Designed miniproteins, single chains, continued (4). Designs and how they scored, part 82

Each design is a single chain, and the fold is of that chain. pLDDT is the mean over its residues in the fold that is shown.

## One batch from the design tools (miniprotein)

Design m14843
Fold by ESMFold2-Fast:
Structure m14843 (fold): chain A 81 residues (1-81)
Amino acid sequence: MKREIIFRTVASSTPLEDANKEAIREVGEVESIRLVEKRFSPDGTVTVELEAELKDGRHMRATGWGPTEEDTTTLQIVVEE
């Protein structure tokens, strides 16, 4: 099993869910994408987690966070075969 972790910094005006989906599509051709969780923290941080299955059989989890759901600061992508 090969595991890769990819970090990306994105434009702050990119919505969290859209930024995560775009990052997943950059890794490979998508079979399915599912929203796992959207969390609003009391400190004002918003976290979005997506799960994806690629047509080549790899599985991905993408986590993005920022000050609002309309703004992304950082993405972490985990790819597993």
Scores: mean pLDDT 71

Design m14844
Fold by ESMFold2-Fast:
Structure m14844 (fold): chain A 65 residues (1-65)
Amino acid sequence: MLWEKIKKLVEEALKKREKPVEEVDKIRAELVELIDEAKIDTDEEVEELHKFMNELAEEYEKQLE
């Protein structure tokens, strides 16, 4: 699943670094590439992806202050 790969990338970045600010930017760029390359076909997958990414973004903001 695409969004499970996204979750894994994000969690790996957080685990490997105490303050992954620049790594988060790189991961976000990779996420955009994965989404574009995967050419998500259905609106349902897009909605689930947005929901998941919103949760991750909130956790990032909390860890970044």
Scores: mean pLDDT 60

Design m14845
Fold by ESMFold2-Fast:
Structure m14845 (fold): chain A 82 residues (1-82)
Amino acid sequence: MLSIEEMRERIEERTGHKIEVTEVAEGHYVIHDVDLDKFSFLYIRDGVYTVVSSSGKVFRSRDYEEAIDFLVEEIKELAEKS
């Protein structure tokens, strides 16, 4: 089962930003970068991870680590623009 706290901690550790993760419905997560005040979304259905970045980029994978890697890199790119 996906741990919201583990996902939050992993993103915070890799970005250095304050991150909040909220499950708004089963398999639907809002990821709030508090430092940037930007939102990303993670949707999990039928073993597929869909990430929608705050820039509107969409990534899909069956690998959780690839989905988290995409999310972390998108947050880093947004931070470089700030």
Scores: mean pLDDT 82

Design m14846
Fold by ESMFold2-Fast:
Structure m14846 (fold): chain A 90 residues (1-90)
Amino acid sequence: MKEALERIKERFRELYDEETYEKEVEILELALKTEEGDKEAEEKLKEFIKKETEENGLEVPESIDEAVKLLIETVRGALEKAKEELEKEK
């Protein structure tokens, strides 16, 4: 799984500018820690979602917990796909 995470980070580095890369990587790491039961990571992820929503002039989602769940599911799917791609390359 760590190898899959590093592959996603490498792709982000190639696709995004430095600022966007740093944000996307932080989201990935917070989502993974939240899935593992890290309460501090969960609170940071919730604050990140709120901050991004407010900075874009949008209202904070009424169901922030559902937004966190969807983000974790998206990150898990991306990691599983990256792992499959790495296994095919070996």
Scores: mean pLDDT 74

Design m14847
Fold by ESMFold2-Fast:
Structure m14847 (fold): chain A 74 residues (1-74)
Amino acid sequence: SRRREEEERALREAEERGQAAMQRLRDWFVRAAQGDPEARARVDALRASLASSQSGLDSFEEYRARVIAEAQAR
């Protein structure tokens, strides 16, 4: 089925992009915590984009704290 093949391809591409985006986000959190102004500005901009959702902000801050704690433990 062509539709199923297109959906499976789109899902794989979305998963790859999602994994890459999450890896970049983790890197930015760590670099921002280390004082990198570019990473800090990017994290601040992303946080500001979530300001319309308290649940989104809470999830963002919890994830950021976890990533930084994991990096500092290493």
Scores: mean pLDDT 76

Design m14848
Fold by ESMFold2-Fast:
Structure m14848 (fold): chain A 87 residues (1-87)
Amino acid sequence: AQVPLTLRTVLLLFEHMRREAEKNNISIDEVIEALENMIKQLTDPEVKAAVQEALDALKKAKEEGKSTLEALEIAIEVLRKKYEEAS
């Protein structure tokens, strides 16, 4: 059975992507594509909005020339703040 992705689950997935990016030379474009695909799987409108804000922050970090890891850390911080506000 599939369960809806919660903000906590999404935060854990972003943390997992960051760890994988540390081990592998993952491009920021690959992360953006993965997140756009993730948004399609979200059922909760508030979770979708939080992930969209994280994705927008990631895209901005790319435009500013930040590394994949730096961009992911920024996106994770956005999600963490949203999770804390919801708690």
Scores: mean pLDDT 78

Design m14849
Fold by ESMFold2-Fast:
Structure m14849 (fold): chain A 67 residues (1-67)
Amino acid sequence: SLEEAAKAIREVAGLSDEEAETMARAVYQALKAGASLEDIERAVYSAAPGLTREQARKAAEAIVKAL
């Protein structure tokens, strides 16, 4: 669910509730459009400049699993 995806983003990336929810919704729309895990990782990394690439990858995996 989007709520579970937002929780996963918060736990991995240390983002606020509102930031995590916005990112979860963007990822969900990208997945509906046929985006790959690698596309999601790049989107997460570019949307949160404070994240490392490793944190972005873990967040992408957790988001896809939660949806």
Scores: mean pLDDT 74

Design m14850
Fold by ESMFold2-Fast:
Structure m14850 (fold): chain A 85 residues (1-85)
Amino acid sequence: MKEIEEYVEELRRKMLEGGVPEEVAEVAAEAWRKILEIAAEEGVSVEQVLAGEITFDDFSEEKRKEMEEIAKEAEKKIEEILKKL
């Protein structure tokens, strides 16, 4: 989990430095954390996911649906936050 936490923290920091609202950065970072944790459970490294070497099709149907739901929820939350700004 150390590698995932380090990546997520760096991603959040870079988003904030780039002028992304804190609420949006937090939602995006948390979604990526969950997706990378699922990938790690299936033996896929953070590096492989980020390099685009692995797609959702490389995971079990259950894990794929779980990751898709996480992404969908994050997108919805981000849209709601951006609507307020």
Scores: mean pLDDT 75

Design m14851
Fold by ESMFold2-Fast:
Structure m14851 (fold): chain A 77 residues (1-77)
Amino acid sequence: SAALVEELQEWARENGIEADSELTPEQRRRLLLLFADAAAEQGREEVAEILRRAAEEGLSLDEAVERARPAAEREYA
């Protein structure tokens, strides 16, 4: 979802991370886990679970967003 991408990018900016293309694999994994924790705190547990699994599998931010899209459309609607 575009909304999920925007939230992820806004969160990255707030935490001093400017570009996805400049992230190391370890930084991407940390970002996904931190965003998953934030989603869980807001009651969006399905998105949180998908993002945690994406971090575990070493997926890119784009791949993680694609996997989370159906859940995000339900939980962020």
Scores: mean pLDDT 71

Design m14852
Fold by ESMFold2-Fast:
Structure m14852 (fold): chain A 70 residues (1-70)
Amino acid sequence: MLKEIKEEDLKEILERIARAAAEDVKDERYKELLEKGDYEGIQELITEELIKIAGLDEETKEKVRKILEE
């Protein structure tokens, strides 16, 4: 469930993920999962890649993960 505050956070995260995926991941799985609607795989890969590249600490990782699970 997205709320105004969480939506702003999510937008920034998604934009950074998109940039990271385009520049660093370059894995066609990312696009394939999107087309097939495997959102669990997409969100997990996106979240992990963002955290890895952005260098977020554990508390921030947990926040993002919970947003995706809900």
Scores: mean pLDDT 58

Design m14853
Fold by ESMFold2-Fast:
Structure m14853 (fold): chain A 76 residues (1-76)
Amino acid sequence: MSSLGSNARDGIISSLDKSVDDAAKRMYGTSKSMKNNKKLGDVGKYYQKAGDHAKSGNIDTAKKYVQKGQDIVSKM
């Protein structure tokens, strides 16, 4: 369990970095309306908060913010 915890933290940070990059690419590709741009901005903020919580060791909270960002993207 302890070794898995350290690897999970690194994995979450790496996944968040890739998710943020993908969201930025989608923002440039789908900039059809201000409402869609605002939603993508909110996604970026959630992923940033998730990264901060992951670095602080709050993995469950980090996952919750990733899920919130993904939920917004799925509704677009």
Scores: mean pLDDT 64

Design m14854
Fold by ESMFold2-Fast:
Structure m14854 (fold): chain A 83 residues (1-83)
Amino acid sequence: EEELRRELLLHRAGAADFETAKKNYEKMSKELETLADYYAQIDPELAEEYRKLSKDFKTMKDNAEKEAAEHRGRAEELERRLA
């Protein structure tokens, strides 16, 4: 039972950490899109670099969202087993 409680705490922590990462990556992606739009007519090469970075952060956001969901699912499973 103690091992299951430790696993529960780790999965809860993992879910929280990835949820935070997801929100940060989403915010960064949106800010980079805004910068890309601003520079599109002024410096098209810089605008393309910002768009590439925005896409990278969108991918990181999606990965963090998936990891958070997996950790949440595992935590819920462990909570039911400890009930």
Scores: mean pLDDT 86

Design m14855
Fold by ESMFold2-Fast:
Structure m14855 (fold): chain A 66 residues (1-66)
Amino acid sequence: MTEKEVLEAALQAAKAGNAEAGFRGALDRVTSPEVKKAVEEGLRAAQAGNLDEAIKHFERALKLAE
């Protein structure tokens, strides 16, 4: 799996209501420091129950992975 494929799978999981699990899985598999930071911020937002903010951080991570 490429980094982008991992992030796309996690974003789909987030939209299906499994944001925390999806972001946690992506965090272990991304290597870029900038992408990893965006995924970490999305995971924190998901853990706080702020799904809108979590999705925005994750879309930023996907953009940075290119």
Scores: mean pLDDT 77

Design m14856
Fold by ESMFold2-Fast:
Structure m14856 (fold): chain A 87 residues (1-87)
Amino acid sequence: SALEALRAEVDRLIAEMDEVVARVEAGELSVAEAEARFAELVARAAAILDRMDAAGVPEDERAALAARVGAALDRLLAAIEAARAAA
């Protein structure tokens, strides 16, 4: 279903965000590279949320998926800010 596909895309997006966090924390990714990836992931998150709205996803499911994406973006932003402060 469209909802199952959107949930799978959200799961993949969050996994990719968490991979970027791990790479930043390991020193494998520069702050500039992490910021570039953050911008790409934000744009991709916005596109998924727009598609959820277009698909008529139930309000409670939309809110839950948006909250999970927001939490993952917050973790990534925190990792970038911590790396910048440690420089």
Scores: mean pLDDT 88

Design m14857
Fold by ESMFold2-Fast:
Structure m14857 (fold): chain A 92 residues (1-92)
Amino acid sequence: HMEELIEKIKNIKSVEEADELIAWLRSQEFTEEQRLELYKALTEKVKKDPKSEAVQRLAIEAFGLLSDAPAIAERYKDENILPVFLHILSKE
């Protein structure tokens, strides 16, 4: 259920929970509408909690999985999320 998944993304607390969500995302096939909804929720979470290890882990894997749809790819460019992503990675 999409609403429950979005709530899990917004309330993610641990790297273990992030890994569980990533595994679930890999096992599912999404419509473009569902991918856009997930992309929006994930982008919002990354902007709010960029220093969270759980958020970093989820973002690295999930953006890759979601950006295969053309609509998502355009949103990714427009949101300019890549600099936030690179900033997170530079904190290693």
Scores: mean pLDDT 68

Design m14858
Fold by ESMFold2-Fast:
Structure m14858 (fold): chain A 85 residues (1-85)
Amino acid sequence: MTKEDEIDERRAKYEAQLTSDEELEKVTQIAQELLRDRIEKGMSRTEIEKKLDEMAEKLGLSPAARELLRASIPHIDRVAEELKE
């Protein structure tokens, strides 16, 4: 399997632990915002991780949703690097 497949498998595992479709939608919206900040503002991975934790706390996300977002960070980095090239 590729590293991309491994990241997707980890995300799917955490998605299965979410309690509602509404929480999955919130996770998706946060991930998209973090991707935009990574690309448009040039935020580092460390800054993205910090922003993720702050947003998860403010929105009251479950531990499973927070883990899904953290599992999405390598994917965000990969997409941002691909778009740079």
Scores: mean pLDDT 70

Design m14859
Fold by ESMFold2-Fast:
Structure m14859 (fold): chain A 80 residues (1-80)
Amino acid sequence: HMLTDEEVQARAYEIKAAVAIADARNYERLGKTDEAAQSYREAAEWYEKAAEFYSNVDPDTAERLRKAAEEYRKKAEELA
């Protein structure tokens, strides 16, 4: 399987999103709802950036990541 430059950049943003989600979950566990909301917003932004890089090489993955971004934005709004 050959990784394009777009896929390499997209994967880097997916990793950033995963880290932000892990941070958000830890903040929720500690009752730090403002920090959790910020981390979920950051995760959503990283997923949207990843989706932009996937859009021409893997449109199905791009759509899935855009939906994930929307879900995490809603979660952040509920915590704020």
Scores: mean pLDDT 85

Design m14860
Fold by ESMFold2-Fast:
Structure m14860 (fold): chain A 81 residues (1-81)
Amino acid sequence: SMAEIRERLEEILRRLEALAEEARARGDEALAARAEEAAEAVRAVLAQLDTMSAEEAERALREAQGALDALERELAAARAA
């Protein structure tokens, strides 16, 4: 449902914001900037969600999840270094 997509996008946004804060605290300004860019993209999707088709919303959710997963992998690698 659109409500479930909204909830998942809001969760992804919170996780991206937390990732950006951790990256900044670690001195990884490049990772922080990319996480902030991804967060802005999710905010834009959330602002337009009510005008999207279910297919467009599901595509946006998949793209947001993919971006979060990639950034979380980079943060995990940075923590291991």
Scores: mean pLDDT 89

Design m14861
Fold by ESMFold2-Fast:
Structure m14861 (fold): chain A 72 residues (1-72)
Amino acid sequence: AAAFAEAMLATGSPAAAATLERLKANAAQRPAIEALPPEEQEALAEALEPEARALEPVAEAAVEALRAHLAA
């Protein structure tokens, strides 16, 4: 999480900053989501799928940046 966020910020792009804010919002909700029954967790995951899909290309770029950082 922390290393991923640092790699994201290292890109310096406005799109990366917007994606990072969404990831922070999702991370902040994680404890509340984990406290929900599994059925409700699945329903939330399904409802958030379109948003996750929209973030996939930027997330891939961030993962590649993190992979490069770890290799250095």
Scores: mean pLDDT 58

Design m14862
Fold by ESMFold2-Fast:
Structure m14862 (fold): chain A 78 residues (1-78)
Amino acid sequence: SDALEDSGRLAENAVLAIGYAEQARKLAEQALQDPENREELSKKAKELLKKAVELAEKAPSVKDRVLKEAEEVEKKLA
């Protein structure tokens, strides 16, 4: 296997996982401040969290961070 290519893919998954988790958190915070768009923003936040968690499973270095962020966002949207 190409170890350099594999390392690049793990780094890419880590960056994307963190990015999706951060976007989900921002959308969740917006949902709490915008009652008219709450349902749509909450749905988008949950979709981004799902993508973040799926990518985090392939990025051990950020998995714990992403799972903690996901738990906090889910609590805000509950």
Scores: mean pLDDT 81

Design m14863
Fold by ESMFold2-Fast:
Formats: sequence, structure tokens, C-alpha cells
Structure m14863 (fold): chain A 85 residues (1-85)
Amino acid sequence: SAELESVVAQARRTAERLLENAKKYFSPDLVKEYEAALREGLRLIEQAKTPEEAAEMYSELLSAYLKSMGEKSVEPLREAVEKWS
């Protein structure tokens, strides 16, 4: 649906911005870990069956990313993404 496509597009744009921010503040090795986790998260969001499901996953991705930034660790982001697998 157009609504689902819109949510997925927003999630992709946001993930690109989050990765660019990570490149400014973290080591190259940590940036690679964030890139892998964000890429997997987006892949799973793209498989959502409804706009509501995609929006919920997107919200969870953002919350997990913010927690990851505060902890200076990719683990909260990885844990959130692994729950969707």
C-alpha cells in the first residue's frame, strides 16, 4: 500500500541520517556494526505486512538507536532487531 511504502521510505531516510551521525562520532569499526544492525532492521521493516506494524518497528528502531547512542554500544540496537527475527 502507499501508506506502507511511505513508512518504509521514512524509515530508510532516517536510518541513512543515523548512520551519517554515527560516522561523525564513532570509530570505523563501531560504524560498521551500526550499519549492519540498521541494514538488518530496515530489511525486516520492509517485510512488514501493515503500515501499523512498520510504524511500530520503526519507533522501536529509533528508541533502540537512542539507547545505543547513550550507552555507546550497538547492543541495544542489535537486541531490538533480533527480536523481529
Scores: mean pLDDT 84

Design m14864
Fold by ESMFold2-Fast:
Formats: structure tokens, sequence, C-alpha cells
Structure m14864 (fold): chain A 85 residues (1-85)
């Protein structure tokens, strides 16, 4: 869990100056992860984050913001995969 939280904190710092709204979603997810009791609960929280990022991507018309959302989704997937193994 600590490694997952640290990696999301790093992603938050990278995205915050480019897209504060997406960064806020990451910050909310980090707070939820700090309260998680198990890796299974953390996986559910990360899956919820991915769903929310995907919903924003589908409704986004600005190409620059869409690219930021794609980068965020890819990095969240990588973090989730590393947390399992």
Amino acid sequence: LDTVIRQLEELYKEIEPKDPETAELLRETIERLRKAKSLDEAEDILSDLLYKLQQRFLSETNQEKRNILLEAMQRVLDISNQARE
C-alpha cells in the first residue's frame, strides 16, 4: 500500500500543474487508499479511479486534456499491476 500511495503522490505532482481537476481526482483516491485495510480494497479503489478517468476521457473534447487522461490511466494501470506482484 505505501508504495502504491507514493507512486500516486508522484503522479499527482506531475499532473497537478497541467490538469488540476484530474489531479484532484488522484488526491481523493490517495486519501481513500490511506484508509484501505487490504490490497483487495486498494485494487477496488484503483479500479474506481480508472473508471472515473475513463468517463472523463469519453466526455473530453480537448486533445491536450485527453492525452493527460490517457497518461494518467496508463500509469494507474502500471501501479495497480506492480502492487499485485
Scores: mean pLDDT 81

Design m14865
Fold by ESMFold2-Fast:
Structure m14865 (fold): chain A 98 residues (1-98)
Amino acid sequence: MIEEVKEKIIAIARKSGTSPEEIEKLLKEAKDEAFRKGIEFGREMAEAIRNKDWEKLEEIAKEAEELLKGLNKNDQFAVAGAMYVEAAPVYEEVEAAE
């Protein structure tokens, strides 16, 4: 659910030394649709990474970039954060296996 993704973004911010309060403020104003889109893109990126389909990964990244251009800063952060939460663990697993 969206709340679980928000919690994971805040946890990552805490570990990186970024203010969790500032991140929470950005995420609070973001639309649920932005989190859903970020999760969708992140999952598509995760599948491309598992398949080592770097061309498909680049296509998804370009689609996400075009979406982000039309969004406010809060929604942009929600999309990017959700994508990272979904895709980064899979990228780390693929890199560890090589």
Scores: mean pLDDT 78

Design m14866
Fold by ESMFold2-Fast:
Structure m14866 (fold): chain A 65 residues (1-65)
Amino acid sequence: RDEEIDRLAREAYEEAVKLGKNISVEDARKIYQKAFKGLGLDDYFRLLERLNELAIADAKNLPYP
């Protein structure tokens, strides 16, 4: 549930950050969509929230918890 969603969000975000040196917002979005693949709307929104939290943390110079 929450733990699984958090894990998926971290994996997707981690992949986006890893490629951040040569990827744009569009590429990051594709990675996000990949993480959402096979998920219902509920998990879709939950993943979005987790990804946003991770992105905000990264913006504060907090790459990983």
Scores: mean pLDDT 62

Design m14867
Fold by ESMFold2-Fast:
Structure m14867 (fold): chain A 87 residues (1-87)
Amino acid sequence: AARAGTSATFDDGKVTMTLLLDGLDAAQVAEIRDFLAAEVDATVAELKEKGWTLVGVTILVSNNDPASAPYIAEIRALYDAMYAELS
């Protein structure tokens, strides 16, 4: 069955984020990309205001439709941009 999820861990102002994308089609990954893109600026602003740093990002991808690859690349770029702002 298809599964997707986000999680974050917090330790002493240090945040690690994990995204799971497993068994998804291209439309599902594109929808997740759109959701994350809408959220990224607010997340960066909140963590900066709190003085928290992003110390790790893990994106776990398995069994997805190959047509999802460009959307996964865009998701990676969103997390890379967030990491650059919060590191």
Scores: mean pLDDT 83

Design m14868
Fold by ESMFold2-Fast:
Structure m14868 (fold): chain A 77 residues (1-77)
Amino acid sequence: KLDELLEKIAKEGPSKVISVSVEVTDEKIIATFATEDGKEIGTLTINIKKDETVDEIQEKLAEIVEKLEKLSEEIKK
């Protein structure tokens, strides 16, 4: 569902500033994406599995950061 969020961000267009709010809990990480005028674009939920290692969580976060950085560069064009 990360891909759906990235598509929503791309559709908002390169002229819109996007704010990100991150909430971390014991079971999940929630990132909420909104425009500066407060319109919510979507949320990204990363579920932390009971037996998931810190390394596996870091790997998932690194992939998400890479995709967000790539999208940010495309938006700036």
Scores: mean pLDDT 64

Design m14869
Fold by ESMFold2-Fast:
Structure m14869 (fold): chain A 69 residues (1-69)
Amino acid sequence: MEEIAKEISRKTGVSVELARKAVEILEKYGLDVDEELVATMLSQEFGISIEQARKAVELAKELLKEKKK
């Protein structure tokens, strides 16, 4: 989890805290969650744009899918 969160933070510019929250949501609710809903929640909680939050969620999905192989 921490390694994935750090990678998301480095590539998208979001905080490690936001990246951890995105990974937690995806692990709890599954990779098929509504990305726009998750991005909106993270945007409001962390005070960043929905677009930045969406990029973090998209990358988190990709990294979690790679780990499942």
Scores: mean pLDDT 78

Design m14870
Fold by ESMFold2-Fast:
Structure m14870 (fold): chain A 65 residues (1-65)
Amino acid sequence: PSNEALNEAVRANDLARVLELIFAGADVNAISREALEAASPEVLRLLAQAGFDLSLLPEHLRARL
């Protein structure tokens, strides 16, 4: 798995692709801030459940959850 592929899936809000990459061993904490800002609340919740460090989210993005 590549960090670029995960960032692209997050920016595209492709839940199925995000989940596939996480199961393949992608590092959820390597997602860029730009990708996170484009993410839907559903993608952000999926990332949190997969072990994403929520302290990396700015407050305005956490408010959207």
Scores: mean pLDDT 75

Design m14871
Fold by ESMFold2-Fast:
Structure m14871 (fold): chain A 100 residues (1-100)
Amino acid sequence: SHMDELIAEAEKLIEEARKATKEVAQILKDNPNPDINTLKEYIKKLQELRDKLEAVRARLEAEGDPNDPRVQATLERVKRAIGAIKGVIDMLENKIKKLE
């Protein structure tokens, strides 16, 4: 169904967000003084993922049945993923500010 495709798209974006945040955490662990350009590239990637998650969230809220437990569970996970990305972006921006 169209809703199953939308949920699958959301799940893919949630997984991409999880992988991106894990990659950022590993870079910061391996190098305490990372290159500013590399940090800016990760911020851009995370912002693009956040925008895609916000778009799929808006579609789930507009098109989804609020009584469908799959829609409710997917929305919760999308909101959590958006929050996690925002937190990592803020951390990276603060790190750039300290390195400049």
Scores: mean pLDDT 88

Design m14872
Fold by ESMFold2-Fast:
Structure m14872 (fold): chain A 90 residues (1-90)
Amino acid sequence: MDEELVARAEEMGRGLGKMADAASPEQRERLVAALREDAAALRALAPSDLSDAELRALAAFARALAASTSDPEVREAALEVARAAEALLA
C-alpha cells in the first residue's frame, strides 16, 4: 500500500518541519547535517537498492518537510534529500 506509506511520510515530514521551526539553532544545524548525510548516502546508491515505494515515501517526506519549515537551510537540505530520492526513481 504505497499510498498509506506516502501519506504517513508526508505527515512525518510536516511534523518535523514544524518541530524544526520550534527548535534551537543548534538543533536545526544538527538536522541540516543529518539531512545532508542522508542525501549523500542516497546519491551513492544504485537504482534498485531501494524499492519505488520507499523512494516515493522518502521523497514525499522530504518535500513535506521542506514545505513546512520556515528555515531556509533546513528547507534546502530537505530538498536535497527529495531530489536524491527522485533521481533513483528514474
Scores: mean pLDDT 83

Design m14873
Fold by ESMFold2-Fast:
Structure m14873 (fold): chain A 87 residues (1-87)
Amino acid sequence: MLSPVTDEELIKLLMEKKGWSEEEARLLVLGRRLAATPETEKVLEMLKEVAEALENKESLEPEKFKEIEEFATKQREELLKRAKERR
């Protein structure tokens, strides 16, 4: 589903209203982005890594978080590009 709030606003709301850590809030937002992409083995592997980090109350390594975020962003941009090309 499309959200009218930005990811940073959602992170702030989760921290302020739910008492979540910044790392937990960022992981939830990342998982939500992955869930919005087409289901492939790579997306499922990335989603599993995010879910495991959330379950263990740990943050993802910054490089790994960035890799997953860039992948999710690229997949979303490709979907939007394909939608523009459709009649």
Scores: mean pLDDT 67

Design m14874
Fold by ESMFold2-Fast:
Structure m14874 (fold): chain A 98 residues (1-98)
Amino acid sequence: MDDLINRYGTNPVTVTVNVGGTGAGFANFLVDNNLMSASQAATIDPTQPIRDVAVQYAHPSLRAQIAAALARMTGRVNVTFVYDPQQGRYVIVDVRPA
């Protein structure tokens, strides 16, 4: 995990989300944890499943792995973000059952 964080970005933040939720819930978590501005969060489709929204915010090199992991998870999961200077934003680098 630490190697993965150091590989893809800085300032690791882990948040717990319910993968059965929607984009509105996910947008609120991103804003509340200072991972996204309110104006950027407003571009998230509030009705889209969290699984689909979260994949859009995964590190590009990890999107397939994060998508596969999230597809197999239910309920609460711990999502780890790091700030990626190449993307200019926080990106998901790890997901685990809570």
Scores: mean pLDDT 76

Design m14875
Fold by ESMFold2-Fast:
Structure m14875 (fold): chain A 65 residues (1-65)
Amino acid sequence: SMETEERKEQIASLLVLHYGETLSTSELRELFEKAYGKKISKKTLSRLVKEVKAERPELASVKVE
């Protein structure tokens, strides 16, 4: 859906800013909420991070736990 693609782009942007770092899912969720003013569940965020990394292997250096 359009909403899923928008969220994936927003997540990709955050991963680019934190290139080479390790983030917890909770930390990434907080960054997402601060940057975009939107709430996201931990489960949805984890799933979308996996999809983003599969589509953009250059972002694999950012580890999300």
Scores: mean pLDDT 82

Design m14876
Fold by ESMFold2-Fast:
Structure m14876 (fold): chain A 68 residues (1-68)
Amino acid sequence: SSSRRRRAAQLFAAGGIWFSSASVEPDPKVSQQDIDNGVDLFDQAASLSSPQEAAEIREKKARLLKQF
């Protein structure tokens, strides 16, 4: 549904914000917590998405994780 798609987009955007925060955080423990929050939100977004959209979200998650 459009509401489910909107919620998935909001969760994905929020997850991206946490990854952005992690990338500029000088404390490695705080950075890891920000990464964990971003991963959780991306996984929630994927669970609300179509199989194709979920695969794209998981690919972006994997790419972001490789930067740490």
Scores: mean pLDDT 89

Design m14877
Fold by ESMFold2-Fast:
Structure m14877 (fold): chain A 58 residues (1-58)
Amino acid sequence: DRDDILQINRIAMDARMQATEQAFAQGLSSEEALAVGDQAGKQAREDARKRIEEERRK
């Protein structure tokens, strides 16, 4: 539902931002940090979607 989509998007955004900041702290370039963040965001989105689907099956 809409709330699930919004929750998944927020989780993905948080993961993306956290990974990007961590990459910057490690001395990666802005391009590399953004790429790391994008990958983390996509992974977090997929994981969150699966967890929410599992919760809905209860």
Scores: mean pLDDT 80

Design m14878
Fold by ESMFold2-Fast:
Structure m14878 (fold): chain A 87 residues (1-87)
Amino acid sequence: SLEDQALALLDELIELFREKGLEEAVELVERAKQALQAGDYGLALALLMEAISIAVDALKDDPEAVAEIEKKGAEIVRLLRELMAKR
């Protein structure tokens, strides 16, 4: 399902953020997962966008990490917007 795909990508972001020591971003993505599982796609999107903003700022000197975050983030945003449109 689209929800399962979004959850898998959120888990990948959590792992990446943990590896980079970004605990605040990890907590925000974990909250985004809870919001998604509760069917609150708008809250999930808002929390994800905040987590990406924090992570990109923290990793601004690591262009490979930023590119991976932006790529995964864009795919999750696409999936969340599709979920919102189908309701």
Scores: mean pLDDT 88

